Designed miniproteins, single chains, continued (5). Designs and how they scored, part 56

Each design is a single chain, and the fold is of that chain. pLDDT is the mean over its residues in the fold that is shown.

## One batch from the design tools (miniprotein)

Design m17926
Fold by ESMFold2-Fast:
Structure m17926 (fold): chain A 87 residues (1-87)
Amino acid sequence: IEVQELDPSLPSHVQDAAVNLLLISARVNVEIPSDESLLAAAEDAAAVAKYRPEEAREIARRALEKAKELGASEEVIEAAEEALRAA
């Protein structure tokens, strides 16, 4: 669950691009009602929480709400709760 898609040794413009891609991915995946997409949204939100805390918190909250409404797996619910705490 420790996904390090962001390498801090990369130039700042590359890091910004990676954060923006993760935010776009999370925003798209949170709108798809599936365990796989909600898990991906939660993980991406957690990964960007340090860089974009407000956006990460909103995405994590939406993922958790949708996961609970859809009866998603325990793994998805836990990932969303962790992402919300990280933000």
Scores: mean pLDDT 77

Design m17927
Fold by ESMFold2-Fast:
Structure m17927 (fold): chain A 91 residues (1-91)
Amino acid sequence: SMLEEKLKKLEKKVDQQIAEANQLLADPNATVQELLMQEMSLSVLIINLTVLAQEAKKLGDKETLKKAEELIDRVQAQMDKVQARIDELLA
């Protein structure tokens, strides 16, 4: 379906963005500004995944809805890790 194609593209984007966030988290020289920019990128993914989830719900596509919700949870967990690092640097 068209929703499945959109989901696959967003999943690849989530994988890429999480990898980039993990690289930044592993960098001892990472700045608060760089970490905040990473949170903004992750927030955009949550918005796009939420739109996809609402489209899937409207069309009764339960499989795409479930996968979109799982990806939202994964992005949120990554945002929590980035926020924890920001909090450490500002302590």
Scores: mean pLDDT 91

Design m17928
Fold by ESMFold2-Fast:
Structure m17928 (fold): chain A 64 residues (1-64)
Amino acid sequence: MQEEIDRRVEELRRGLDTRSGLSPEMQEQVVEAYRKALLEGKSPLQALSKAGEVLLEMMKKQEE
């Protein structure tokens, strides 16, 4: 596929699977935020910012 969205989502998913230690549900929330932002026409950097916010919240929930 030639869609940048698909490629970027796959890269984020690989990173989360390898490093985060998050549950599948938490990983899905981060990936969903990223994909939703891209589908809404946000830039990859803006989408990463949104995904990063969700990731930080998920990490805090694991800590608490």
Scores: mean pLDDT 72

Design m17929
Fold by ESMFold2-Fast:
Structure m17929 (fold): chain A 93 residues (1-93)
Amino acid sequence: MPEELSEEEREEAEKKVEEIREEIRELRERLKELAKKAKTREQVLRLVAAEILLVGAEINVELALQGNKKAVEDAENDVEAARELIEEVEEEL
């Protein structure tokens, strides 16, 4: 039997995906502004790592929309890791 998501599970996943997409957008804008202010190679590497994590989060969002339940959690983890790197650079500037 095909595993179909319940209507409630679909609504929860869609809501989380929308929240994750908004966070990715906000973090990318912060990253762009920090890239203009970065003073060291180490800061640049953290911002590059954050961008890689945000790309991973976007891929996981697409997988979540295709029915991969774990991909929502993976996307949330990627976004949080990217945020930590962005905040570390902001604190150093």
Scores: mean pLDDT 82

Design m17930
Fold by ESMFold2-Fast:
Structure m17930 (fold): chain A 108 residues (1-108)
Amino acid sequence: SEDLELLKKAKEYVLKAMDEIGASPLERMLVNLAFKELEERIKKGEKIEPVTDEELAALSPRFQAIRDKAVELIEKESTDEEEKEKLKNYVDQILVRADRLLRELFAS
């Protein structure tokens, strides 16, 4: 599946970004949980709705920093504009879900 390969490639960019800016073990755990959820949904043929500008604006400062660095790495390393947009979408999907999981963890 092209979507699974793009999701995996997007995860590698998120991991590179986290290595460069110094991510906590908790941030890494949440990203891995978000990735596994998305991977399972794609494998089941579920439609993944696009991330909204409102959801991106609501990202915690740490996940926003990880997103910005991952996008920077994609722009530097990829030469295919269509692939760049798909990779950025999957980065956004991972980080929005990771941020949601973080908020759920601290909601009580």
Scores: mean pLDDT 85

Design m17931
Fold by ESMFold2-Fast:
Structure m17931 (fold): chain A 96 residues (1-96)
Amino acid sequence: MELLEKLKEELRKKAEEVKKITTNPEILERIEELLELAEEALENSDEEEALVLHKSILETLEEAKKYLEEGNDKKALLLIDEAIGMVRIALSVKKL
């Protein structure tokens, strides 16, 4: 789907915005992990699933950015880890 490439690009742009406001290597690593898993999940989703997943991850990255701007790295990391867990579960239900 052409839509899939747009959703991936939007997530990459938001991840880059979040990465620019933190120097915490653990958070940077988790953002990369979330992005890789999210792209894989989007590739294995139908259109409705992809839109829901994209919106959820985008909202998580925006909320994490807010906590990082407040200096609350711990909350930002917890939100990103929660999103990683949700994406991993979504990927597991596609197992043949």
Scores: mean pLDDT 82

Design m17932
Fold by ESMFold2-Fast:
Structure m17932 (fold): chain A 66 residues (1-66)
Amino acid sequence: MYEEALKKAIDYVRKLAKEKGLSDEEIQKIINDVKELGDYLKEQGATPEEILKAMIDYAKKKIEEL
């Protein structure tokens, strides 16, 4: 289910970002970007598993860039 994939991705982003010491503002920005990506992929007909993987990969890249 898309909602479960989105929740897992958001939980993962919060955990990683807190471990890196990011501010609540930076964490929220990444979460918003992840949600936009998830919504886009859902509209393209991606599976929940594909959406989860893409959101996690995107979040890792963004957190590593900060």
Scores: mean pLDDT 80

Design m17933
Fold by ESMFold2-Fast:
Structure m17933 (fold): chain A 82 residues (1-82)
Amino acid sequence: MLEEEIERLMREMDAIVARARALYAAGKISREQLLRVEVLHGLGLMVLGVGKLTGDLEFAVELMRKIVEEMREELAKWEAAI
């Protein structure tokens, strides 16, 4: 079910961005670290858009999973450093 997987990945990206913004507001991460996560979020949305246009949704979902994994790893490193 690609639609459910896409919605799950989108919610996960949104949650990571929300957490990164909260850490930034608390002074726990730099603007550069926040921008890194926001850029990855934008890349994930772009990959989804291209996948919809080309019909390559399965590969788009695979790339989105890798982007979410990178976002999660960045966030985990920053939280471990606090």
Scores: mean pLDDT 85

Design m17934
Fold by ESMFold2-Fast:
Structure m17934 (fold): chain A 78 residues (1-78)
Amino acid sequence: MLAEFRELLLAVARERDPEQLADAEAGLPLVEALLSLLSEEDQRALLEALRRAAADPSLLPEFEALAEEAGARLAARA
């Protein structure tokens, strides 16, 4: 799962702007660490949303909203 997420995130960054690819790569360890703290359900939902956003950038806000909801659930458990 995390490896697929990494590939999709880097693909989205590459399509958008090569300059942002370096920033995306630098941020990956933090993103992967945060994903590992999420429930398996949230991880699967985020992966599916990111797959859709990679194919259609207009769906990126839906992925962002889902990530925010998952983060809020993680914070509520702390």
Scores: mean pLDDT 71

Design m17935
Fold by ESMFold2-Fast:
Structure m17935 (fold): chain A 94 residues (1-94)
Amino acid sequence: SLFKKVEQLILEKRYDEALQLLDDGIAAERAKNPPDRAGIAVLLSLKAVVYLHQGKIDEARKLLDEAEELAKDDPVARAIVNSVRTYIDNLIGE
């Protein structure tokens, strides 16, 4: 659901709304006890996709590096973050 909403906002070029939705989700995951590191990693990787569509390539890569560190102990989150990195690298020709 969140992924589809973010995708729709990106297609409509409503990037600030997509970022707000993702930042709210990241804050909610960080507020859990303990914080959901895997959930935060997935949301940061989606935020990187938004930054990519804004042309913010360096910022997108920095978020992916942070997401990879947070996902390192969760195989499902690692697979998602890795797939987003591949998607971004393919779009920028790397």
Scores: mean pLDDT 86

Design m17936
Fold by ESMFold2-Fast:
Structure m17936 (fold): chain A 110 residues (1-110)
Amino acid sequence: AEDALEDQLAAEAEARAAAGHSAEQIAAELRAAGYDAVALGLDPASPPEDWVAFQELVEEHLAAGAKPTILVAELGGPATARDLAELNKELWATEGRTISLIIGLGPLPP
């Protein structure tokens, strides 16, 4: 049930991003639906160069004291959204983080 909900939320967020919604708009829609969701702000002049740079941005955001249940980031296509789910499991296992789901939006730089 929980995995199916996570897949549904990620798919709906990706569909909204494809319709031109920003990460903050998607996070706001999730909050309106009753989820504890926040958008990860990215610098458009300095997008993450690869998956490792994205992981560092997520860890920096969490180190700043953010403890959301859902994190929405403008950074990944469908494949990277699955990698973000894996990163969330890793962060929970190693750091005891409270994030239940990370949703990636947009293309990750090569």
Scores: mean pLDDT 59

Design m17937
Fold by ESMFold2-Fast:
Structure m17937 (fold): chain A 68 residues (1-68)
Amino acid sequence: GGSAEAALLVVKEAEKGGSAEVTLPDGSVVKATYKTAPGAALAIIGAGLDGKGEITVKIGDEEKVFPA
């Protein structure tokens, strides 16, 4: 589902030396960098298990919304 796509996008951005800002369905925000990407991916997947709301991934000026 969308949580898996969001997690993959975040990991890909971090691996290329970028960063992503992730807003989870509960409104919490996590920042993913090369150092924190595994934790951010786990948080995204965990939020997706509930199947509620949306996950927003922001990379620079680009924003993409995924269903949880």
Scores: mean pLDDT 78

Design m17938
Fold by ESMFold2-Fast:
Structure m17938 (fold): chain A 72 residues (1-72)
Amino acid sequence: DQQARDGMIRRFSQRARQAGISRSDIDQMVQYYRDFHNGQMSPGDFTQQMNNIHPGAIGIMGDAATETGRDM
């Protein structure tokens, strides 16, 4: 569902900005999420690339997913 993906990306981007992650790094992480969702990136590669940008990025994404689940 496109709306669910857009909601997830929006919540993730907001939390990442609050964590002090730069806009360029957030844009890169959003691109990795899209590549992972489209099957163009493995779960292992996705986790590694996210952690290379910010060690807490997977946790931030988990929080965004939890918020998305509460709204749906």
Scores: mean pLDDT 78

Design m17939
Fold by ESMFold2-Fast:
Structure m17939 (fold): chain A 77 residues (1-77)
Amino acid sequence: TKLTDEELEALFDAADKDGDGTVSLEELYAAIPEVLPDPQKQAVAMRIVDALVPHAVDGKVSREDFLAVGREVVAAL
C-alpha cells in the first residue's frame, strides 16, 4: 500500500491549519486519521513523519521538504 501525491498533498493541507506553508510534526500526526482512513496508509504516513525529524526547522517542515521526503519514503516501500 502506497500514498499518492494527492494523498500527500491532502495530508499537508489538513495539517497546515494556519495556511503559512509550514507544519509541525505534531500537526502532521494529528492530520493522519483525518485524511487517511486506511490503517496501512496511516502506517506509511507515520514513517514519513519519522523521516522528517532531521528536516524540521524550529519544529516545522515546509511543503517542499514534506513532499520530497514523502515521495522518497513511498518509493522505498
Scores: mean pLDDT 80

Design m17940
Fold by ESMFold2-Fast:
Structure m17940 (fold): chain A 55 residues (1-55)
Amino acid sequence: SEEDRRAVLLRAQAEYRAGLDAIEASITDPAERDKAVAELNHRIAARAQEELARL
């Protein structure tokens, strides 16, 4: 349903925000931060795609 799809996306958005906060708190080097953000993006996108595919 539309509600189920929206729930998946809101959860992904919240998890992405939490991940960014953790990276900001732990990594001070810009290059390492960029790499960590790219890895976070890939992980969140893959999970969201898998959850949406199950709907």
Scores: mean pLDDT 86

Design m17941
Fold by ESMFold2-Fast:
Structure m17941 (fold): chain A 66 residues (1-66)
Amino acid sequence: SAMEEALKEFLMEELGLSESFARAFVASTRGSVERARRRLGIPLPGDPPGRYLPPELREKALAVLE
């Protein structure tokens, strides 16, 4: 899908992952936006304090997942 290809490019370009790791990550989401968001460490409204993706990367990742 267009989202899966865009997510793969984001993982490689912004997070520095190899193509093999990016492909495995995308496959592990099974096409689910919610799974991708959770695995990327993007917080949901009301989530507790924790280790999340930096704010600048969250915005880019959310644009990819739209």
Scores: mean pLDDT 77

Design m17942
Fold by ESMFold2-Fast:
Structure m17942 (fold): chain A 77 residues (1-77)
Amino acid sequence: SEVDAIVEEFRELLRKIAPDASEELIERAVELVRTVLENPRLSLAEQTEIIGEIIQAIRDKDLARLEEIEARIREIA
């Protein structure tokens, strides 16, 4: 699918910007991006903002921040 292609490109991007991040952190971020892109309640602007937060969490190697974003997205759905 188109989303699958975008998600795979995003995985490669995350590995480039945070080459020492754990595989668990990368995989959780990738799945969260998929969830954001597939969420019908989120506008394009909201999706863009949340993806930016995910990128920042990966840069900071912040699994707790990623978990906070996951919880917020679950409440929006």
Scores: mean pLDDT 82

Design m17943
Fold by ESMFold2-Fast:
Structure m17943 (fold): chain A 88 residues (1-88)
Amino acid sequence: MLSEEELEAEILEALARMIIGILRSTENPSEEEAREMAERIIELARELAEMGERERAVELLREAARVLREKGFEEVAREVEEEARRLE
Protein backbone atom coordinates (compact mmCIF):
# COMPACT_ATOMS: atom_id res chain seq x y z
CA MET A 1 0.00 0.00 0.00
CA LEU A 2 1.17 3.54 -0.73
CA SER A 3 2.59 5.57 2.15
CA GLU A 4 1.30 9.12 2.67
CA GLU A 5 4.48 10.49 1.07
CA GLU A 6 4.24 8.13 -1.94
CA LEU A 7 0.55 9.00 -2.42
CA GLU A 8 1.28 12.75 -2.24
CA ALA A 9 4.07 12.40 -4.83
CA GLU A 10 1.76 10.45 -7.18
CA ILE A 11 -1.00 13.07 -6.80
CA LEU A 12 1.42 15.94 -7.53
CA GLU A 13 2.77 14.14 -10.63
CA ALA A 14 -0.77 13.31 -11.81
CA LEU A 15 -1.87 16.94 -11.42
CA ALA A 16 1.18 18.19 -13.33
CA ARG A 17 0.61 15.65 -16.13
CA MET A 18 -3.05 16.67 -16.33
CA ILE A 19 -2.13 20.37 -16.72
CA ILE A 20 0.47 19.47 -19.39
CA GLY A 21 -2.22 17.40 -21.15
CA ILE A 22 -4.68 20.31 -21.09
CA LEU A 23 -2.01 22.63 -22.51
CA ARG A 24 -1.17 20.07 -25.25
CA SER A 25 -4.85 19.61 -26.24
CA THR A 26 -5.68 23.34 -26.26
CA GLU A 27 -5.38 24.56 -29.86
CA ASN A 28 -5.13 28.32 -29.22
CA PRO A 29 -4.21 29.05 -25.58
CA SER A 30 -3.54 32.68 -24.69
CA GLU A 31 -0.11 33.67 -23.36
CA GLU A 32 -1.78 34.35 -19.99
CA GLU A 33 -3.30 30.83 -19.91
CA ALA A 34 0.03 29.26 -20.93
CA ARG A 35 1.91 31.22 -18.26
CA GLU A 36 -0.63 30.34 -15.53
CA MET A 37 -0.40 26.64 -16.44
CA ALA A 38 3.41 26.83 -16.49
CA GLU A 39 3.43 28.44 -13.02
CA ARG A 40 1.21 25.67 -11.61
CA ILE A 41 3.43 22.98 -13.16
CA ILE A 42 6.53 24.66 -11.68
CA GLU A 43 4.91 24.76 -8.21
CA LEU A 44 3.95 21.07 -8.43
CA ALA A 45 7.45 20.14 -9.67
CA ARG A 46 9.08 22.06 -6.79
CA GLU A 47 6.92 20.14 -4.29
CA LEU A 48 7.96 16.84 -5.93
CA ALA A 49 11.64 17.87 -5.72
CA GLU A 50 11.24 18.75 -2.01
CA MET A 51 9.84 15.24 -1.47
CA GLY A 52 13.02 13.76 -3.00
CA GLU A 53 11.49 13.14 -6.46
CA ARG A 54 13.88 15.47 -8.30
CA GLU A 55 14.20 13.26 -11.40
CA ARG A 56 10.39 13.16 -11.82
CA ALA A 57 10.18 16.92 -11.28
CA VAL A 58 12.84 17.63 -13.93
CA GLU A 59 11.14 15.27 -16.44
CA LEU A 60 7.76 17.01 -15.92
CA LEU A 61 9.29 20.47 -16.40
CA ARG A 62 11.11 19.35 -19.57
CA GLU A 63 7.88 17.90 -21.00
CA ALA A 64 6.00 21.11 -20.11
CA ALA A 65 8.69 23.24 -21.80
CA ARG A 66 8.50 21.06 -24.93
CA VAL A 67 4.70 21.47 -25.15
CA LEU A 68 4.93 25.24 -24.51
CA ARG A 69 7.52 25.58 -27.29
CA GLU A 70 5.33 23.55 -29.70
CA LYS A 71 2.47 25.98 -28.90
CA GLY A 72 4.70 28.99 -29.68
CA PHE A 73 5.42 30.15 -26.12
CA GLU A 74 9.22 30.14 -26.41
CA GLU A 75 9.85 32.61 -23.54
CA VAL A 76 7.59 30.70 -21.11
CA ALA A 77 9.24 27.42 -22.21
CA ARG A 78 12.67 28.93 -21.50
CA GLU A 79 11.60 29.93 -17.97
CA VAL A 80 10.35 26.37 -17.30
CA GLU A 81 13.63 24.89 -18.64
CA GLU A 82 15.58 27.21 -16.30
CA GLU A 83 13.59 25.82 -13.35
CA ALA A 84 14.41 22.25 -14.49
CA ARG A 85 18.14 23.12 -14.51
CA ARG A 86 17.89 24.59 -10.98
CA LEU A 87 16.43 21.30 -9.70
CA GLU A 88 19.33 19.24 -11.17
Scores: mean pLDDT 84

Design m17944
Fold by ESMFold2-Fast:
Structure m17944 (fold): chain A 64 residues (1-64)
Amino acid sequence: SAAELARAGASLGALLGVPAEAAAGAVQITRDNGGRGDEAGARAASEGGKVPLEAARAIAQMSG
């Protein structure tokens, strides 16, 4: 749900030091691409969510 994505973004953004909305976007991109820690999924989340690649990789592992 949108509320679940917002909550995940807030939690992961706080943990990783990135804006909650950017983290939520990275979570959404990771889920849409079936991201399970793969490099392409992490890069897509980094580019789309505008988060550092390290943060995108962590999000992919936690939310994929």
Scores: mean pLDDT 72

Design m17945
Fold by ESMFold2-Fast:
Structure m17945 (fold): chain A 124 residues (1-124)
Amino acid sequence: DDAKLARIRAAIDAVAGAPDPKYIEKLEELAKTAKPVPDSVIDEVMDRLAAATRSADPERRRAAASILHYLLSIPEIRELVLAMLEPVDDPEVTVQSLLAIIGTALRTLAPELATPIKEVLDSV
């Protein structure tokens, strides 16, 4: 559902700003050697990602936007998001729903991605 995906991506941009390719490239490189981590580490990383979307620092928000756009480019995560998320007119509410679904996706489908996300967040 390309229209639904476009609405979700637009909500990310409205809340956190436009993605930066440099953070996406860093995530792709880190993901090559990443290993699964416990749910407690995933939950910590998701709390930090959520905080980064609301940061007063625009570079920290751009890193968060880039992470969310990268995760939506992964087919299994995108499929889960499109199945579970109904975007609403408030982009803040849409992004909060997206973060909850991404947390579930990392715990169930891609626990190895938590460390790459943490490393990108630590870099800003």
Scores: mean pLDDT 90

Design m17946
Fold by ESMFold2-Fast:
Structure m17946 (fold): chain A 56 residues (1-56)
Amino acid sequence: MDAEKEKVKELMKKGLEYDDEGNTDLAVKLFDEARELSSDEVEATLATMARQVVRL
């Protein structure tokens, strides 16, 4: 089931938004929270984001 995966994606997206705004400390906190939920899902989410960036 993908409930944790969706949560990890949301946290990662929010973290990237904070990093883009210059709030690196908040971004790191959100990324750390995502890793606490699932390190494997964080890796999968990063791979998905990388593929989308390359295609754009």
Scores: mean pLDDT 71

Design m17947
Fold by ESMFold2-Fast:
Structure m17947 (fold): chain A 87 residues (1-87)
Amino acid sequence: SMRSRFQQAFDIARSLLTSRQSQIPGLTDDVIDSLSGMVATQVVTGIVLSQQDIINWLQSMGLSLSTSQQLSQLIQQTLQQVSSQMS
């Protein structure tokens, strides 16, 4: 089911992002949960957000431009890894 696929994608994304948490300032548990939901939504819908949309959204959450740029690349990498594991 779509709900089962969402949960699987969310759990994989959360695990991957948590492994990078100590390396990225501002990557709090709340941010990880939000990003994991964003990745899971992209996996189940097949609709990929642009890098700029992700950066704008992260900045709206109070993150700096440099952190938002770093996280946007991490999200793209995480999306690829999650999609590969769910193939």
Scores: mean pLDDT 85

Design m17948
Fold by ESMFold2-Fast:
Structure m17948 (fold): chain A 87 residues (1-87)
Amino acid sequence: MSLEEQIQEILAQIEEELEKENPDVARILELSKQLAKLVKELVPEKSEEIDKLIAEMERAYEAGKTATALHLVLELMALAREILEKL
């Protein structure tokens, strides 16, 4: 499976979890970390930006700011989709 296909699969899994009535936020965060790792392998020049998003996401979740953490997940997903559209 290509890196692009792996990224698309993880994006689909995060989307499916977000669509649930009671989303598993811990699972969304775990999938988001996997997504970040794959995107960094595809575009290493974006590593600093991606690492910053993941760090902010983890801190927001640990602070109980679940809505902020999910917003950062959406930002990571949007970045991943933009990268796939251009490559």
Scores: mean pLDDT 85

Design m17949
Fold by ESMFold2-Fast:
Structure m17949 (fold): chain A 96 residues (1-96)
Amino acid sequence: MEEEIEKARELLEDLLEKIIKEAKEKYPGDKEAFTEELQKKLAELVDIIHDKEKLLEYGKKNNKLEQAEALLNLDNDTIREIFVELGPKVQELIEK
């Protein structure tokens, strides 16, 4: 369980970092457009997490299949806890 949580955390952290970076690069200096893009990308991430086929395909393409499989084995409460733990790091990435 703990090893699966760590693998899932790694995948979620990578996805969040990618989303934040892409939103910043797309809308530099436009806070409103950046926030809207970030919300859109987070909604897409939630869709991927709840779609087994999309999540596994993402894992295969990014050489993170084990991490994707680990995330699929976690319940929604555990996934929420991971997002809460990543909150401070996500905030730091947004502010950079």
Scores: mean pLDDT 77

Design m17950
Fold by ESMFold2-Fast:
Structure m17950 (fold): chain A 71 residues (1-71)
Amino acid sequence: SDGIIKAGKALGEKLKELGVDYLSVEEAVKILEENGAPELAKEVRKLAEEKGVDYLSGDELDRLIVRALTR
């Protein structure tokens, strides 16, 4: 749980830094893995593969974090 919270904050900070409401799947995965959420990084890759997308919105990333925290 601690790693998921930290990784979620890091994603939010990156979105704010870039001034956009989306991240590439590769950038999101990198941030999650670097911040101790490798299982969440796998879920990001799986969601992207299921949707056939290279980018995820901040809203989609937030939903993944909330879901992970309630599991």
Scores: mean pLDDT 82

Design m17951
Fold by ESMFold2-Fast:
Structure m17951 (fold): chain A 100 residues (1-100)
Amino acid sequence: SMVERLEGVLETLLAQMEASTDPEEILRLVEQAGVAVYIAIQQATSEEELERIRELARRFAARVRELAKGLPPEAQARVDALLEHIEAVLEREIRRRLEE
């Protein structure tokens, strides 16, 4: 249910990003998604849940990158930089938890 709740949150945030033309709003929504995934990683109680969270985060990032192609080049660069930073933080936390 936690992973299903995370999936629902990410789909809601993605829908809000798709409806927005404001790069600042899109960046805030990407940051909110990163926080939601990070909390889910901390709440995960099994390796299987961590792998499901990793897959959800990967699919979400791919969909955000596709959406960002419709933004001006400067906004696309900002979204890409933020996603790369968030992905690095999340992968570090997932690996740390999998090594416990």
Scores: mean pLDDT 88

Design m17952
Fold by ESMFold2-Fast:
Structure m17952 (fold): chain A 82 residues (1-82)
Amino acid sequence: GSVEELKEAIELLKKLLEDSSKEIAEKLKEALEKVTGLKVDFEDGESVKEALEKLYEKVLERKDEFSDEDIQLIKDVLSVFE
């Protein structure tokens, strides 16, 4: 995915953590599927973990385009699925 698509996924992740709405969850699912090429099922923790790990890898490849806070957010969310 492009840097803009990665940023969209991170912003939707932030919004979901602040507001657990189904609409935001559906948008985050679509954004994650777009940037990772993986199918995402929020009822399957392994599916969500795999998508977030792929997002994290892609963000680290372009780490100069992202804030340390955004990178740490993905890492913190990933720790919940361990």
Scores: mean pLDDT 81

Design m17953
Fold by ESMFold2-Fast:
Structure m17953 (fold): chain A 61 residues (1-61)
Amino acid sequence: GRLSASQAEGLARALGGLTGARATGAQVQDLLDAGSSPEEIAAALGAPASVVRSLLRIAGA
């Protein structure tokens, strides 16, 4: 994946804090490694696509 494990974990925590989504760093990493779009990640995690896109941009992904 494009993010480190620490970055994926940080993104999962930020998603939980901003949206209440129940996400793990490993789940985020798996989706990124699969080449999932921000919209696909949002659907898988139950989070708004705009929030996922913004967090990926901040993380440099």
Scores: mean pLDDT 75

Design m17954
Fold by ESMFold2-Fast:
Structure m17954 (fold): chain A 65 residues (1-65)
Amino acid sequence: MSLATMTRRMGDGAVDTIRRDPSAADTALELARIVAKNGSHVPEAKSAAEAMLERVERTVEEVRG
Protein backbone atom coordinates (compact mmCIF):
# COMPACT_ATOMS: atom_id res chain seq x y z
CA MET A 1 0.00 0.00 0.00
CA SER A 2 1.39 3.43 -0.93
CA LEU A 3 2.05 6.18 1.62
CA ALA A 4 -0.41 8.39 -0.32
CA THR A 5 -3.17 5.75 0.06
CA MET A 6 -2.49 5.46 3.81
CA THR A 7 -2.63 9.27 4.18
CA ARG A 8 -5.97 9.39 2.31
CA ARG A 9 -7.46 6.66 4.55
CA MET A 10 -6.25 8.54 7.63
CA GLY A 11 -8.13 11.63 6.40
CA ASP A 12 -11.31 9.59 5.86
CA GLY A 13 -11.04 8.30 9.44
CA ALA A 14 -10.58 11.81 10.83
CA VAL A 15 -13.64 13.11 8.90
CA ASP A 16 -15.77 10.20 10.19
CA THR A 17 -14.57 10.83 13.77
CA ILE A 18 -15.45 14.56 13.62
CA ARG A 19 -18.94 13.80 12.22
CA ARG A 20 -19.61 11.19 14.93
CA ASP A 21 -18.18 13.35 17.75
CA PRO A 22 -17.99 17.10 17.01
CA SER A 23 -16.15 17.68 20.33
CA ALA A 24 -13.17 15.84 18.78
CA ALA A 25 -12.90 18.43 15.96
CA ASP A 26 -10.04 20.46 17.50
CA THR A 27 -8.00 17.34 18.35
CA ALA A 28 -8.60 15.78 14.91
CA LEU A 29 -7.62 19.04 13.17
CA GLU A 30 -4.39 19.32 15.21
CA LEU A 31 -3.46 15.70 14.40
CA ALA A 32 -4.26 16.28 10.70
CA ARG A 33 -1.94 19.32 10.68
CA ILE A 34 0.90 17.26 12.21
CA VAL A 35 0.39 14.46 9.64
CA ALA A 36 0.24 16.98 6.75
CA LYS A 37 3.43 18.72 7.94
CA ASN A 38 5.32 15.40 8.12
CA GLY A 39 3.78 14.13 4.85
CA SER A 40 4.89 17.26 2.96
CA HIS A 41 8.51 16.03 3.30
CA VAL A 42 7.63 12.94 1.19
CA PRO A 43 7.02 13.87 -2.49
CA GLU A 44 4.71 10.85 -3.06
CA ALA A 45 2.47 11.86 -0.14
CA LYS A 46 2.57 15.67 -0.42
CA SER A 47 -0.60 16.11 -2.52
CA ALA A 48 -2.45 13.45 -0.48
CA ALA A 49 -1.42 15.18 2.79
CA GLU A 50 -2.64 18.58 1.50
CA ALA A 51 -5.95 17.08 0.30
CA MET A 52 -6.42 15.29 3.63
CA LEU A 53 -5.88 18.48 5.66
CA GLU A 54 -8.29 20.41 3.38
CA ARG A 55 -11.01 17.76 3.88
CA VAL A 56 -10.57 17.78 7.67
CA GLU A 57 -10.69 21.61 7.74
CA ARG A 58 -13.91 21.64 5.65
CA THR A 59 -15.51 19.03 7.94
CA VAL A 60 -14.64 21.12 11.03
CA GLU A 61 -16.26 24.17 9.35
CA GLU A 62 -19.40 22.12 8.53
CA VAL A 63 -19.73 20.93 12.15
CA ARG A 64 -19.07 24.40 13.65
CA GLY A 65 -21.18 26.33 11.09
Scores: mean pLDDT 75

Design m17955
Fold by ESMFold2-Fast:
Structure m17955 (fold): chain A 69 residues (1-69)
Amino acid sequence: SLEKVIDRMYEAGLISEEERKELLNLAETDLAAASQKVGDILREATAGLPPIKPETSIKDLIDAAAANL
């Protein structure tokens, strides 16, 4: 569920509480746009990391981004 990904991003400190609420609202009204924004945030947060392996789960990607904050 995209909601679980958004909550995990908030718990990891990648997004603010306000951003979390906005993304959750967007996920209810436009799932594709919410998915794109989540992807953009994760890409920005991981831009300085080594190439992500194809088998990397969303959880692992969020954890990797958080580890470099």
Scores: mean pLDDT 73

Design m17956
Fold by ESMFold2-Fast:
Structure m17956 (fold): chain A 88 residues (1-88)
Amino acid sequence: GASPYEAALNAAAKELLRALLADPKVSLSTAIGLTLAAIGAGFEALVLGRADEGLAELERIVEELEALGAEAGAAAARRALEVVRAAV
């Protein structure tokens, strides 16, 4: 089965998508794009062994959401970042 960290990352990605879809400041395309980018960053760190690159991309996603004022989305993205940090 999936590792506990992969399961936690999937849960964090679902939380991120839900938070972004609920935010009227975030377009549907941005919500989908940033969620897919977060999943890809987690995959890069956890599966491809590129921890520094994956973590840097997750940090960028958090900063982009904070700049947009998407507070719930930024919090969800930060939780995804912490899941990846705990696993590498």
Scores: mean pLDDT 83

Design m17957
Fold by ESMFold2-Fast:
Structure m17957 (fold): chain A 70 residues (1-70)
Amino acid sequence: MKLTEEQRKKLIEWLKEKFGLSEEEAEEVVEALERGDSATAAHVLVKAGATSEDGRELRKFVEELTGEKL
């Protein structure tokens, strides 16, 4: 999956607001998702205190943002 600049910006802001991630942490999650590395994305989110429910919300947000199913 490859995000547009606008989609990347929206996802980074959402991750920062929802999970309290730094810019660097949010960027790592976005890059991991773009390359299909769900394990790295999950690791960063779990370290920030994300739950399984938060993971479902992230999937829904990305699917709505990109129009792609994960």
Scores: mean pLDDT 77

Design m17958
Fold by ESMFold2-Fast:
Structure m17958 (fold): chain A 63 residues (1-63)
Amino acid sequence: GASDGRLALELLEELKREIEAADPSLKVEVERLSESTFRVTVTRGDEVTERTYSAEEILRHFG
């Protein structure tokens, strides 16, 4: 439901804070693409890694 997307976003924002705290050279961006889909972009200097997650996947793995 709509609440699942919000919880997934909160989990991704928490993960972002933890990653950036552990390695300040990394920048994490979380973008909501739809009600149930998120894009996570990790930047290290000139290198950009992009991954797409569903809300269900996020809640399963990080919730």
Scores: mean pLDDT 79

Design m17959
Fold by ESMFold2-Fast:
Structure m17959 (fold): chain A 109 residues (1-109)
Amino acid sequence: SPQLERALELLDRIEELIKELSKTTDLLKIIGLTLAIIGELIELERVVDELTDPEDLEEILEKLKELIEFVKELIEKETDPFKKRLLEHILEQLERLQKRLEEKLRELR
């Protein structure tokens, strides 16, 4: 579905932004990337809310779980306490979305 393709594209974009954030030492760029990640997460939540196909939701959930594990690994490697806190905040938003997706899948049974 177009919504599935959009959700997967948003997840890929979020991963790329998080990778760039982890490699960046410039404070203004860190702030800009964090705002971009939050913006893409808000759009992803909107796209997910429109999805009703359980198979599409399961595919998004699998990719979201992979992204969550990737962010956890970045947090463990992060030495900058400010960046670590931002990554932890991003992780909390991703885990919240995971719970919403899991609840939506249960409701579609």
Scores: mean pLDDT 89

Design m17960
Fold by ESMFold2-Fast:
Structure m17960 (fold): chain A 86 residues (1-86)
Amino acid sequence: SELAEFERRLAEEARRRYEEIFEEMLKKYGELSEKVKELMDKHKEHSPLAALRAIVAEKEGGKAEEILARVRAFEAELAARWEAWL
């Protein structure tokens, strides 16, 4: 269906954008790199945001919040595209 095709394309774009965001953050904040990648691999098809929330819950620090802020901004863009398509 058209909806399923749109969802699939959007999910594929989300994967690329999440990887891009994390690679940028990993270059700046190496301490978070392995844990972020591990959780992203586990949740890449379900909820990358939930994985990041788990990291934030475990640790203090603006690094995880900075990553989450970028992810949330991207999620907002995806939501707007969804609304425009519907």
Scores: mean pLDDT 60

